# Designed miniproteins, single chains, continued (3), part 48

Each design is a single chain, and the fold is of that chain. pLDDT is the mean over its residues in the fold that is shown.

## One batch from the design tools (miniprotein)

Design m9764
Fold by ESMFold2-Fast:
Structure m9764 (fold): chain A 82 residues (1-82)
Amino acid sequence: TEAEELIEKGKKAEEEGNLSKAAGYYADAAVLYLQEQDIDKAIEAIEKAAKIYKKMGYEETAKELEEFIEELKEKKKKGEKL
């Protein structure tokens, strides 16, 4: 899928040391997974983006993404749709 392609582009950017590009690709993949209502894959993509933002020193952005992950986990636990 397009989301899977974005994850692969993110991995390549991360391997090349382009953290900003990697975070962007992981964030875009998360948006597509959310549109597909694939909560598990969306969480994986957001976790990847949050890790990159922490490496870049954007601690507040990473914290906001981690809070969003917890919100998605609660929605999944309650059987709520995205």
Scores: mean pLDDT 85

Design m9765
Fold by ESMFold2-Fast:
Order: sequence, then C-alpha cells, then structure tokens
Structure m9765 (fold): chain A 92 residues (1-92)
Amino acid sequence: MEAKLKEELAKAKAALAAGDNKAAADHLTEAGKLLYEAGDYEEAVKYYKEAIALDPENAEAWANLALALAKLGKYEEALKYADKAVLLKVEK
C-alpha cells in the first residue's frame, strides 16, 4: 500500500505541474481507493474531495466519496454524493 500510495500521489503532483487536472484527479482517486482499502476512510475522503475539486465530472471520485462517508456514518452526505455519481454516469 505505502509504495503504491506514494506513487499515485507523485503522479498526481506531476499531472498538476503539467496542468492536467483530469489526470491529477484520476491519480488522487486511486490514492483515495488505496486508503479506503486500508480502512483509512477519513484520509480517503480528503483525497476524493481534492479529486472532485480538480475534475467535478469524475463519477468514480463522487461514488467512492459516498462509500467512504457511509463508512464514517455520514449517511446524508453519502446519499447526496452517490446521487451525483449516478447523474454523471447517465450523462456520460
């Protein structure tokens, strides 16, 4: 996990430096997934929110944010973001 997390964060930083917000969001979403798999739901939420700030159309980031928030017992927020993920998938 640690080596993969550092790799994804390094790729996100490189993408940001290149002005590629979509690629940066994709790598931050992968970093969040690694943290979620490790049970670090609070840190996963942080990286998913950063991914959404860079690419608001990243349906995977919205869906994974909802799952992480549900693990933290934040069900009202989780439902809101799950609805957004579904809407983005239907529109794309």
Scores: mean pLDDT 84

Design m9766
Fold by ESMFold2-Fast:
Structure m9766 (fold): chain A 87 residues (1-87)
Amino acid sequence: MEEERRELEREILEEADALIAKLQAQPWWSRIPQSVRDAIINGIRQKAREAIRLIEEGRFDEARELMEKLKRQVEQQLAELEQLMQE
């Protein structure tokens, strides 16, 4: 139980960091207003904290679903922003 919890917490943190790094690596990222960039990053980190809380409560499946939804939302937002910035 403790080992599984530790692994999931690490996966959540690594996934959140990877999503943030992916956004920051985009050539158009610096063209987005600072307030919008901060909101996106803070949103990702907030969802990661929620997932960690679910793990602490033993709600592993819900934590995984939350991170999967976050990943999809970030990928969709990335695609939309990339399209807008190419114009």
Scores: mean pLDDT 80

Design m9767
Fold by ESMFold2-Fast:
Structure m9767 (fold): chain A 100 residues (1-100)
Amino acid sequence: SSALLQQHADASIEGARKSLEEAIRGLEKNPKLERAVELARRALELLDKGTVDDLLQAAKEASRAAKLAGEVDKSAKETVNLLIGAALNAIGAAFMREQL
């Protein structure tokens, strides 16, 4: 049902939000990752807007943050995985909302 798709979309957005918030705490531990923090914070702002286009842009910004963190800090594997998880959740939410 459309109501079930809406509930799943909302849950995916919440999952993305929690992963981004945790990732930002990890990124902030390394001053060289300031740009990755900026990208992750922008992804959080885009999740709050919640349109299909904003969710896709949030996924793109989270993915860019993950790539930058992985290239700059080889020890940031857990934080990179959180950013990738956030991007995948945002893409999933966008697909579900597009079906409504």
Scores: mean pLDDT 89

Design m9768
Fold by ESMFold2-Fast:
Structure m9768 (fold): chain A 80 residues (1-80)
Amino acid sequence: SPEEIKKLLEEFYKLMDEIVKSTDPEEAERLYQKALEVLDKLYEVAKKEFPSQKDDIDEWYKEAKEVLEKTLEEIRKRAA
């Protein structure tokens, strides 16, 4: 549903903001795992809601996942 997509997007970006502001790599790892779970739900719901936009959704999902991974790596490097 459009409301479910909106809620999941808001939660995903709030988690991203929390990860970026984290000074604790263990806390960042937990937030990262939660963000991945939200992202996976978003990906599934978006594909069901907008099947004609699958290629764009697939590209967005890959990009979002890459940004998440790079953000966590940056936090880990700052904590080392």
Scores: mean pLDDT 84

Design m9769
Fold by ESMFold2-Fast:
Structure m9769 (fold): chain A 65 residues (1-65)
Amino acid sequence: MVEELVERAREAIKKAQEAIEKGDNKTAVKYASEALRLARELARLGHVEEAQRIFDEVTKLLKKL
């Protein structure tokens, strides 16, 4: 379900953020990539607004690296 994809993306973003706070750039990139993959899947399913929110959050996090 779409809700499952959104929840997975939010969890990945949270883990990426925690990794950035700890200075673990490798783990941060891994989780950021997973969140972007899920955002692309949401966009493919027509949930463009949810996908855009995830993309924006991930992009903002990656700029901190």
Scores: mean pLDDT 83

Design m9770
Fold by ESMFold2-Fast:
Structure m9770 (fold): chain A 57 residues (1-57)
Amino acid sequence: GPAAAERAAAGARNALATARALKASQDVIDLTERALEAGEAGDAEAAYALLREAGLG
């Protein structure tokens, strides 16, 4: 639902900010950017799957 997608987007924003601050690999940054896009589009399942693939779920 919308609340789950909002939480996923918030988690992805935090993960992306952390990955950039810590100079994580480009693969991790790309996955977290895709997770943020999915969460903002309302797709919580895709957002969490991408965060898990990045090692952040």
Scores: mean pLDDT 82

Design m9771
Fold by ESMFold2-Fast:
Structure m9771 (fold): chain A 120 residues (1-120)
Amino acid sequence: MVTVTESGGGTVKEGGSVTLSSKVTGADLSKNGVLWTARGPDGRERFVAGIGNGGVLLSERVKGRFTPSRDVSKNTAYLNMNDLKVEDTATYYNDVVTVSENTKGIAVVTGEGAELTVVA
């Protein structure tokens, strides 16, 4: 069973920084990629960042401010968030992307989310 345990978030002042972390069990981050997605106050889900053996992907909205990273020895993913804006207020989810060898399909396991509120 794959589990994703997120930590970080809370209430942060605009211009501040926070790092979200995600401890993964049951899937090996040396073999599987992770995505960060966010659900804002409007209820819409948006892609934020991705990291895996193929490299790094960033949404244009966060480019230059957010940096995804991982420590494969600790099986933990991170999202370093700098120069926070009120518009970054959202619940952030870490999604572990796996491939089923039997079905050749992509399976995604999502964490419970970390809430971030950015205040002016």
Scores: mean pLDDT 80

Design m9772
Fold by ESMFold2-Fast:
Structure m9772 (fold): chain A 72 residues (1-72)
Amino acid sequence: MDEEEFDREVKIALAEIAGAVSVINKAPPEEQAEFLARVARQLGDPEAAEVIIQTLRDAGHTEAAELLEKLL
């Protein structure tokens, strides 16, 4: 794997996740958690799940983060 290409893909993925969190912020916490659980399962990467949970916590969506952890 090219280190620069990997770093670029990670940055794009994180920006997309941050954008998705911003959009789902208008939904109830349980729907936010269910949506993100589907995304994490589709990615099939445990590290991606941890990033999503941390992004929710950083955005102040603690309830959604806790529900997501229970769904994973």
Scores: mean pLDDT 68

Design m9773
Fold by ESMFold2-Fast:
Structure m9773 (fold): chain A 93 residues (1-93)
Amino acid sequence: MVPEKPEENTVNVVAEYDKETKKLTVSSRNAKTNSEGEAVFENAKEEDAEEAAKSGAIGGAEGNGMEVESIEIEKEKEGNKIIVKAVATAKPK
């Protein structure tokens, strides 16, 4: 069903870890505010990607005056890259 915007109240954070360079890139996007942010960390681990994605999603929702209802985390592998996606579903207070 398409009449609703199901991602309007979501904060999406993607943490991409490159095993070759050991760099962690964290990209955030708030669907409701259309805000974007990016941070790069060196000498990171795969577990740092999951934690960064989750914390970024929670912080993004709360920073926009929203209350977090749920968090989903998905992990994918693409060659030397590990991509962790965190989606925080939130509602206005």
Scores: mean pLDDT 70

Design m9774
Fold by ESMFold2-Fast:
Structure m9774 (fold): chain A 59 residues (1-59)
Amino acid sequence: GPVIARALKDYTGTRHWELSIKKGELVRVLEEVGDRYAVVQSLSTGEIGIVPREYLEVV
């Protein structure tokens, strides 16, 4: 099934392709970008963007 991850801490995106997330928010992991980033979709808003993988914990 789809990989679900939880935000370990708040992340504020500064680029238009980045997603801002709050600690505890659930995201669907769509794609991993190298070893440092992931394309995710927020389960609460439906928005898609890139976040650092270190901010995410797979659940």
Scores: mean pLDDT 86

Design m9775
Fold by ESMFold2-Fast:
Structure m9775 (fold): chain A 62 residues (1-62)
Amino acid sequence: GAEEIYEIGKKVGEKTGLPAGIAADIVRTLLERGAEAARAAAEKTVGAEVAAAAVAAAEELL
């Protein structure tokens, strides 16, 4: 649920330097739409390198 997504988002934020809320949004998009969509959405806000790192970190924690 949303609470579990936020907890994973906190851990992704710790690994990437992203705020937990932004990281949680990336985790939610990954779960709802998949890795390609999550990277594309995050890239617009955090750039391609950080977006790829955040999605990879989230996939390892799921």
Scores: mean pLDDT 83

Design m9776
Fold by ESMFold2-Fast:
Structure m9776 (fold): chain A 63 residues (1-63)
Amino acid sequence: MEERFKKAVEKAAETIRRLMEDEGLSLTSAVTKALLDLMYKEKLPPAEANFAAREAVERVKEE
């Protein structure tokens, strides 16, 4: 397993959970912010960031 991708998925899942639980954002808004963090803070290519965000959504929903 690629550690970088796995960590990106976990960070995105944490961001989604935090934004939904603590800030009351919708899933769509939380996912958008997590995707932007993956692209601009974690420096993932857009395609990889999108895949990581999708995996994070599945983990948040019960994997």
Scores: mean pLDDT 77

Design m9777
Fold by ESMFold2-Fast:
Structure m9777 (fold): chain A 80 residues (1-80)
Amino acid sequence: EGYELAREVAEEAIEYAKEALKKYGEKSKELKEVAEELIRKSKELLEALETNSVSNEELVKLLEEVKALKKKIDEIVAKL
């Protein structure tokens, strides 16, 4: 249950970051860097979910990092 939700959050975050890069990547270097970091962290979360090699505590931390990066993108986009 929680696993499926975390997977959806990560997949949605990757998609969101790609759209932000497409629209604003050339206009904001900060946005580009944060969006690329979001893609990396979301992929790490997906890999952790697929391999089942990471603790629940670390999965929660990765999920929190993904959410925080998405929020940073929202804040940067709101200024553009």
Scores: mean pLDDT 82

Design m9779
Fold by ESMFold2-Fast:
Structure m9779 (fold): chain A 86 residues (1-86)
Amino acid sequence: SKQELVEKSIKELEKFYKELEARGDTVAAELARQALEIMKKEGVASPNAVELFKKAAEAASRGDLSTAASYLTAGYLEMVADKIES
C-alpha cells in the first residue's frame, strides 16, 4: 500500500512535469524535475508532497519567487516526514 502510494505520487508529478514541458514553462518544469529526481532517488513521495511541489511550480511560473520558495521548502519537509514515518 505505501509502495503503491509512492509510485502513484511519482506518476502524478511526472504527468504534471510533462504538462509544464508541453506548454514551455521551463522554470516550473525544472522545479518539478528536481523534485521528481529526489523522490525517485529516495523512494519517498506522497500526495501532499506532490500538491506542495505543484503549488511551488505554479508560483514560480508566475514569477512569485517568495511563494515558490515557501511551497518548495514545505514539499521537501513533507518528504522528510514521509521518510521518517516509513
Scores: mean pLDDT 85

Design m9780
Fold by ESMFold2-Fast:
Structure m9780 (fold): chain A 73 residues (1-73)
Amino acid sequence: MPSGEELLERAEEILEELVKKVKADTSLSGAQYAAYMIEAIGNLLEAELSVRKGDLEAAIRAVERMEEVLREV
């Protein structure tokens, strides 16, 4: 089971990679860009809150959702 620290480090890495991908992809509409960023940031905040609450299962789900967003871009 990953630690809360490892989960948050992974979430930050995913956000950094997402920013790089959306910056490189000039075919994305402003609406698509906004939707991907909102979803990723929302799940990053959910991961942080879940780690603080000791709910590692919820934190894992939030990180998995961020990885799904990264795959969709």
Scores: mean pLDDT 80

Design m9781
Fold by ESMFold2-Fast:
Structure m9781 (fold): chain A 75 residues (1-75)
Amino acid sequence: MRAEMEVGVLEVAAAVYVALAKRSEDPKEAAEYLKKAAEYLEEAARLAREAGDEELAERLEREARELKEEAKKLE
């Protein structure tokens, strides 16, 4: 339960930053929020893998990569 709870909190944090990025009309600010969201998802992926949930870890890693690519396109 510990790792699952931590992963959940990090996913919520990432979702909040994605929402902030979508509301931002400044591409640079949106990119910073997307990078922050990706950082939380990467941390969540590491915890998921340590907990033995490889499928969840791979999904979170893909989501983080997509957010980083979106941030790069805004810069």
Scores: mean pLDDT 83

Design m9782
Fold by ESMFold2-Fast:
Structure m9782 (fold): chain A 63 residues (1-63)
Amino acid sequence: KIEEIWKKYRDELLEYYKKNSTPEAVKKIEENLKMSPIDRAVEAAKAAGLDEEKIQEAVEKTK
């Protein structure tokens, strides 16, 4: 599932940056990684004026 792959990728990135970066840089990375790729795609679709029902249908098909 895309969500599981993204969570693993996010956690590995955060672990890497915690070892190799400042706490301030890690905080910015955590804030950027709060949204999954699916959540970011949904926000982009909403900003583009797409129908929320159609967006939700597409999200459900990715599960």
Scores: mean pLDDT 68

Design m9783
Fold by ESMFold2-Fast:
Structure m9783 (fold): chain A 115 residues (1-115)
Amino acid sequence: MSPQQLIDQAIAALDKLTQKMVDLLDAVARGASDATIAALQAEVVSALRSLDQLLDQIVQATGDSRVAREVAIKVTSAMIAMSAGLSGLADPEQVRQQVESNLASAKGLLEQARA
């Protein structure tokens, strides 16, 4: 695959991760069953692994780790915010905003690298 194709796949993987994280936060907010929450957590982990593999492939194809590292930092910040929200340690609306903002920033970094 070309570096541009890998970046396009990473953007798609990030969009999937964003949707799964939002679905998980919404499920918790509505009081979904433990089984439903566990299934959505597994989907978030799967989406995260897919994104991580694509970021590794981008580094290997380009020889440049900067974009992948900055994206990983933003994704990690989103995961920390989500964990605080799931634990009831933070305001749900602020958690959603922090997750969406960090993942939107990560997407912007990938879109800029594509150009």
Scores: mean pLDDT 87

Design m9784
Fold by ESMFold2-Fast:
Order: sequence, then structure tokens, then C-alpha cells
Structure m9784 (fold): chain A 63 residues (1-63)
Amino acid sequence: STLEETLRRLYAEATGSRAAGIGALLYGVQQGASKEQLRAAAEALLKGGALSPEQAERVLAAL
């Protein structure tokens, strides 16, 4: 899916807590999490600093 492709690319570029956050979203996609669950998770990761605003925008655009 476009979202999984986006998350894989972001994961390859990420380090530290951002790699962990993106990895959690990627795992959620693989487990069949809903778009609403993935949106809430991405927003929580953005609020906690585990996603940059640019990374969050790319993830949300791919939902």
C-alpha cells in the first residue's frame, strides 16, 4: 500500500525515537490497524516528538 511504502522509506531515513515511532506505525499497518487508529497513533507520535511535522504530513497524506 502507499502508506506502507511511505513508512518503509521514512523508516530507512530515521534514527532514534523516530525510527521506533515509524516502526510502530509500520507494524500497525501490517497487523491491519484501521485508518483511524493509524491517524491517532501518528498524531500521538507527532505530539511526543517521535515524528517530525514533515514525517507526520507524509504519513497522514498516505492514509
Scores: mean pLDDT 82

Design m9785
Fold by ESMFold2-Fast:
Structure m9785 (fold): chain A 82 residues (1-82)
Amino acid sequence: SLREQLEGLIEQAEELLEEMKKANIPESIIKKLEEAIKRARELLEDPNATREELVKAEMELGAIITGAVTLLVSKKKEEEKK
């Protein structure tokens, strides 16, 4: 279901958040991911959440996850070239 897909994405985001904290990613970026996770969880707790709202939340959280992963990989790669 869409709710199960969003829940799985939240779990992936929470694991990524712990990796970002260990990699000394700036707090502003960590906070952005934390806020996205919070919004997604609040939507899952809303029994009146529409299918369209759930899809939008998956897309928004997915985009933030992709950006965070890209930043983490880029930061590790830059450290290897210095």
Scores: mean pLDDT 80

Design m9786
Fold by ESMFold2-Fast:
Structure m9786 (fold): chain A 98 residues (1-98)
Amino acid sequence: GELEELIEKAKELIKKGKEYFKQGDLKKAFELYTEAMKLAIKALLMDPKNEEARELLEEAIKNLEKIKEASTDPELILEIEIEIGLGLIGLGVAELAA
């Protein structure tokens, strides 16, 4: 179903993001983790009790924090902080809806 497709795509995006991070492509890793995070939020909106979607959202946030720590680009750091904030809001909304 749509929920399973969102979860599977988020997993693949996190996997690809990790490979770009290893290569030092922080901008591409950021794009992939941000897309994965948005898909995990959509999955949680469909099923707020979905443990796998919650774990994927938490993993995407953790990996965005790693890019922030590795970056010296103030613009990228700001974009990462905004996306982490949105991810944390997504977790909070799911917690209240569960």
Scores: mean pLDDT 89

Design m9788
Fold by ESMFold2-Fast:
Structure m9788 (fold): chain A 55 residues (1-55)
Amino acid sequence: SHMNRQKVREMEELIRQLEADAERLRAQGDDEQAAAVEHTIELLRREVERLRREI
């Protein structure tokens, strides 16, 4: 559906932003915060895969 395609695009943009945030946090030595962001990325990637199967 068009709604699922739009949600996938929005989630992919968010994932890109979060990947940049995780890299920055790792560079600053904030390993726990980086790991939390990386976990959020994994959850979003799974949701993107689910939505792609419904398109």
Scores: mean pLDDT 86

Design m9789
Fold by ESMFold2-Fast:
Structure m9789 (fold): chain A 60 residues (1-60)
Amino acid sequence: SEEKEKKLKEKLKELEEEIEKGKPTFEERKKNASFNDPELFEEILKLAKEQAIKVIKESI
């Protein structure tokens, strides 16, 4: 749907900006604070964002 595509494009821009900055967002830092290995969790988030970007680009 057009509405879903707009949301995906907005999210894709956000994810690309976050990866480009190489820095977790405030929300991600809060999640990391509750994880036993913050460095590993940040690496997982980075990989997840990269995969999400690929999937979104293929879907749009």
Scores: mean pLDDT 68

Design m9790
Fold by ESMFold2-Fast:
Structure m9790 (fold): chain A 64 residues (1-64)
Amino acid sequence: MEEEIDREVKEALVLMYIAIGKLDYYKRGDKEGAIETLQKALEMAREYGLDDVAKIAEEELKKI
């Protein structure tokens, strides 16, 4: 139960960083900030073992 809750919270945090990175690139034109934020999301996803979310972060990094 606790492990499942922790996983959901970690997934939500990584998805938030992905959303912020996308906002920085598409709305602010901040490519450097977007790359930094998406790289943090990818590192967090890999550290937490969230392969599905890590793939999303990798795909977003390929677009910028």
Scores: mean pLDDT 81

Design m9791
Fold by ESMFold2-Fast:
Structure m9791 (fold): chain A 118 residues (1-118)
Amino acid sequence: SELIKEAEELVRKGLEAFNKGDYDKAIELYEKALELLSKTDPADPEAQLLRAVALVNLGEALMEKGDYKKAQEYLEQAEALVDKLLASPDPAVVQAASIALMGVTVGKKALEKKIAES
């Protein structure tokens, strides 16, 4: 899918911006990726896996900006999506969803710590 490939490129560019400390650019790129993915088949596991990754990364960027409420909302959305993908009959989808679940778990723990330190 062209939309999935374009969304993958936006997520990659978002990670590059995040690693440079440009959290505003990272957020912009992840939001654009999610907008493209909203136009894909909601049953497409490849699109849903990339959506989960983008949601986790968006949550992390929002935490770095101090927007803990939005970070929590996106991490909760990622968790719900990952839970659905873990029920997939495709072992490759389950494996990728398990990796995304680790990202959600780490992100939620980091958020809890940042809120407690605020």
Scores: mean pLDDT 89

Design m9792
Fold by ESMFold2-Fast:
Structure m9792 (fold): chain A 64 residues (1-64)
Amino acid sequence: SRAENIARIEKEVERLAKLYGLSEEQKKEILEKALKVYESLDDPDKGLAVAIGTARNEALKLAK
């Protein structure tokens, strides 16, 4: 479901924030970007995969 997919995105963003020592503001920015990507795609399964990939890439940029 959409709610389950959003929860998975939120948990991944929280995991990445802990892994890379991100601030609450940075965590919120990554989550907002990932959720926008998820909502922009018509296929929920593809949307979830791309949103998770977006969260990981954005977290890596901030970890540098």
Scores: mean pLDDT 85

Design m9793
Fold by ESMFold2-Fast:
Structure m9793 (fold): chain A 94 residues (1-94)
Amino acid sequence: SVVEKLEELKKQLEEIRNSDLSVSEKQKKINEVLNETLKLLKEYDPEKAKEFRRRVLQAEMDAWRAGLSQEEILDVGIETAIEELEKIIKELKE
């Protein structure tokens, strides 16, 4: 059930990425999905939740330091969250 929930959260991030929503609406939706992801991961493994949050935040900070736009920083955050979720899902399946 954890794997199924993580796969659904990943799918929601992909739908947000592919949507034509405004940057502000995407930020709102991604924050909701990321909060649910962190809550679920914390119940499974608090250190994995901490690392997930750190990796997404670091990617966004690096994008900000590189001078990317708010929209580009958001896209980097979404892509990083998707990649980290995919890694965690693979670990849980194997």
Scores: mean pLDDT 87

Design m9794
Fold by ESMFold2-Fast:
Structure m9794 (fold): chain A 60 residues (1-60)
Amino acid sequence: GPVLAVATAYFPATSPDELALRPGEVVEVLEEVDEEWVLARSLSTGETGLVPKRYLRVVR
């Protein structure tokens, strides 16, 4: 099934390729881009973007 993760902290997104996150927001992890970043989709907004892995806790 899809890999789901929960944001553990606020991520402000400082570039257009990044996805802003609020604590408790659930995202689907679409792709591991490198050791520090994933491409994720917000389940609440449907928006996609890059997120640092350290802001996420995998739950499914």
Scores: mean pLDDT 85

Design m9795
Fold by ESMFold2-Fast:
Structure m9795 (fold): chain A 62 residues (1-62)
Amino acid sequence: MVAISEHARDNTLELLTARVKQMLAKEGITASDALIEQTVRRMLDEGETDPEKIVERVKAEL
């Protein structure tokens, strides 16, 4: 079970990244995978897990 903490964080990052991509696609916005992943990682490090706020941050950096 000691490997769970790293896997849980990576899994959260991937799930948030996928959700943000889906939300951006629904709005007709396309951003690079690198930009989305970078933004999700930054927001997650700040304790923000709300995909709507992450989408807004990605749009602001576009």
Scores: mean pLDDT 75

Design m9796
Fold by ESMFold2-Fast:
Structure m9796 (fold): chain A 90 residues (1-90)
Amino acid sequence: NQAELDEEIEYLLRLPERVLAAALERYDLSPEERERLEAAVRESQERIRELIEKYKNTNDENEQNRLLAEMSEVAGLTGRLVRELIERRR
């Protein structure tokens, strides 16, 4: 269902912002940690937008599945960075 795929893609595009918002609420981040996370969100969203464009321009189901997997991987990078920053405090 194309509508469900469009919703999933939009969710992945917004996930970095949601992760940043949750981290800002949960943890007292330093200015440097905040700047690094904000940069990671921008970079991830730019990359996801490029992947969305490739996804919309391909008719190959296997390539579409690979692009969705890559979008999911990229969307998870901000969460990974939050974990790394918090672990450095230990």
Scores: mean pLDDT 85

Design m9797
Fold by ESMFold2-Fast:
Structure m9797 (fold): chain A 67 residues (1-67)
Amino acid sequence: DDEEDTRAAEGALEAARKAREEKDAATASVALHQGKYLAENSKNPEAVKLAEEAIREGEKGLEAAGR
């Protein structure tokens, strides 16, 4: 379901941003992996774009938590 993919991607992006603010490496890692799965497996271009943003924010969150 395209709407479910979009909601999942938005949720991953939100979780990644929050994890970055809280320096939570575990949550950032989960959000990064969810974003990566959606970017690779979703057929919804909107969900893929949001998932790619979640991947970028998740990577920044991991870096912030490791510093």
Scores: mean pLDDT 82

Design m9798
Fold by ESMFold2-Fast:
Structure m9798 (fold): chain A 66 residues (1-66)
Amino acid sequence: AAALEAAREGDRLFLLRKYDEAAEAYKKAIELKPNFAQAWNGLGVALEAQGKLDEALEAYQRALQL
């Protein structure tokens, strides 16, 4: 599924330490499937790696609500 492919691309980019691109890929996965807890968690981790702590906390909170 397109959402899962976007989330997997996020995982790949995160392993390459391309945190901005990883966050964009996870956001794309969320746009395709808003109730995708894995993608929200991935977004949180990528944002945390960028030092965007407030945005990361919001993403983690969304994952917990799903």
Scores: mean pLDDT 86

Design m9799
Fold by ESMFold2-Fast:
Structure m9799 (fold): chain A 104 residues (1-104)
Amino acid sequence: AAALRARVTELAAKRLEEAGFKILKVEADSIEVESPAADAVPLALRAVYEAAAELGLTVAEARVEGPRGSAAGDVVTATLTLLSADGEDVGPITLTVRRTAPPA
């Protein structure tokens, strides 16, 4: 349901903000964030997985596109397919992580 996707993106955004990410955009099915951290991509994916788990959802598939996010200027997009506890497709959520330069 669209309401479940929106709740996952809201919870994930809160976790990412608490982890020091800058939130650029939050929509019902997408989140865009930025961070100078070298591990920004795996940290952001973890936040979405944990948000989904809190709502009783599972991540059936995660498709990651772009460079590894190891360099400033890298933009990585992940599309995550969510399933409910009864196996229903809740739909995709898109996570975009922008790597920034570390502070000078």
Scores: mean pLDDT 80

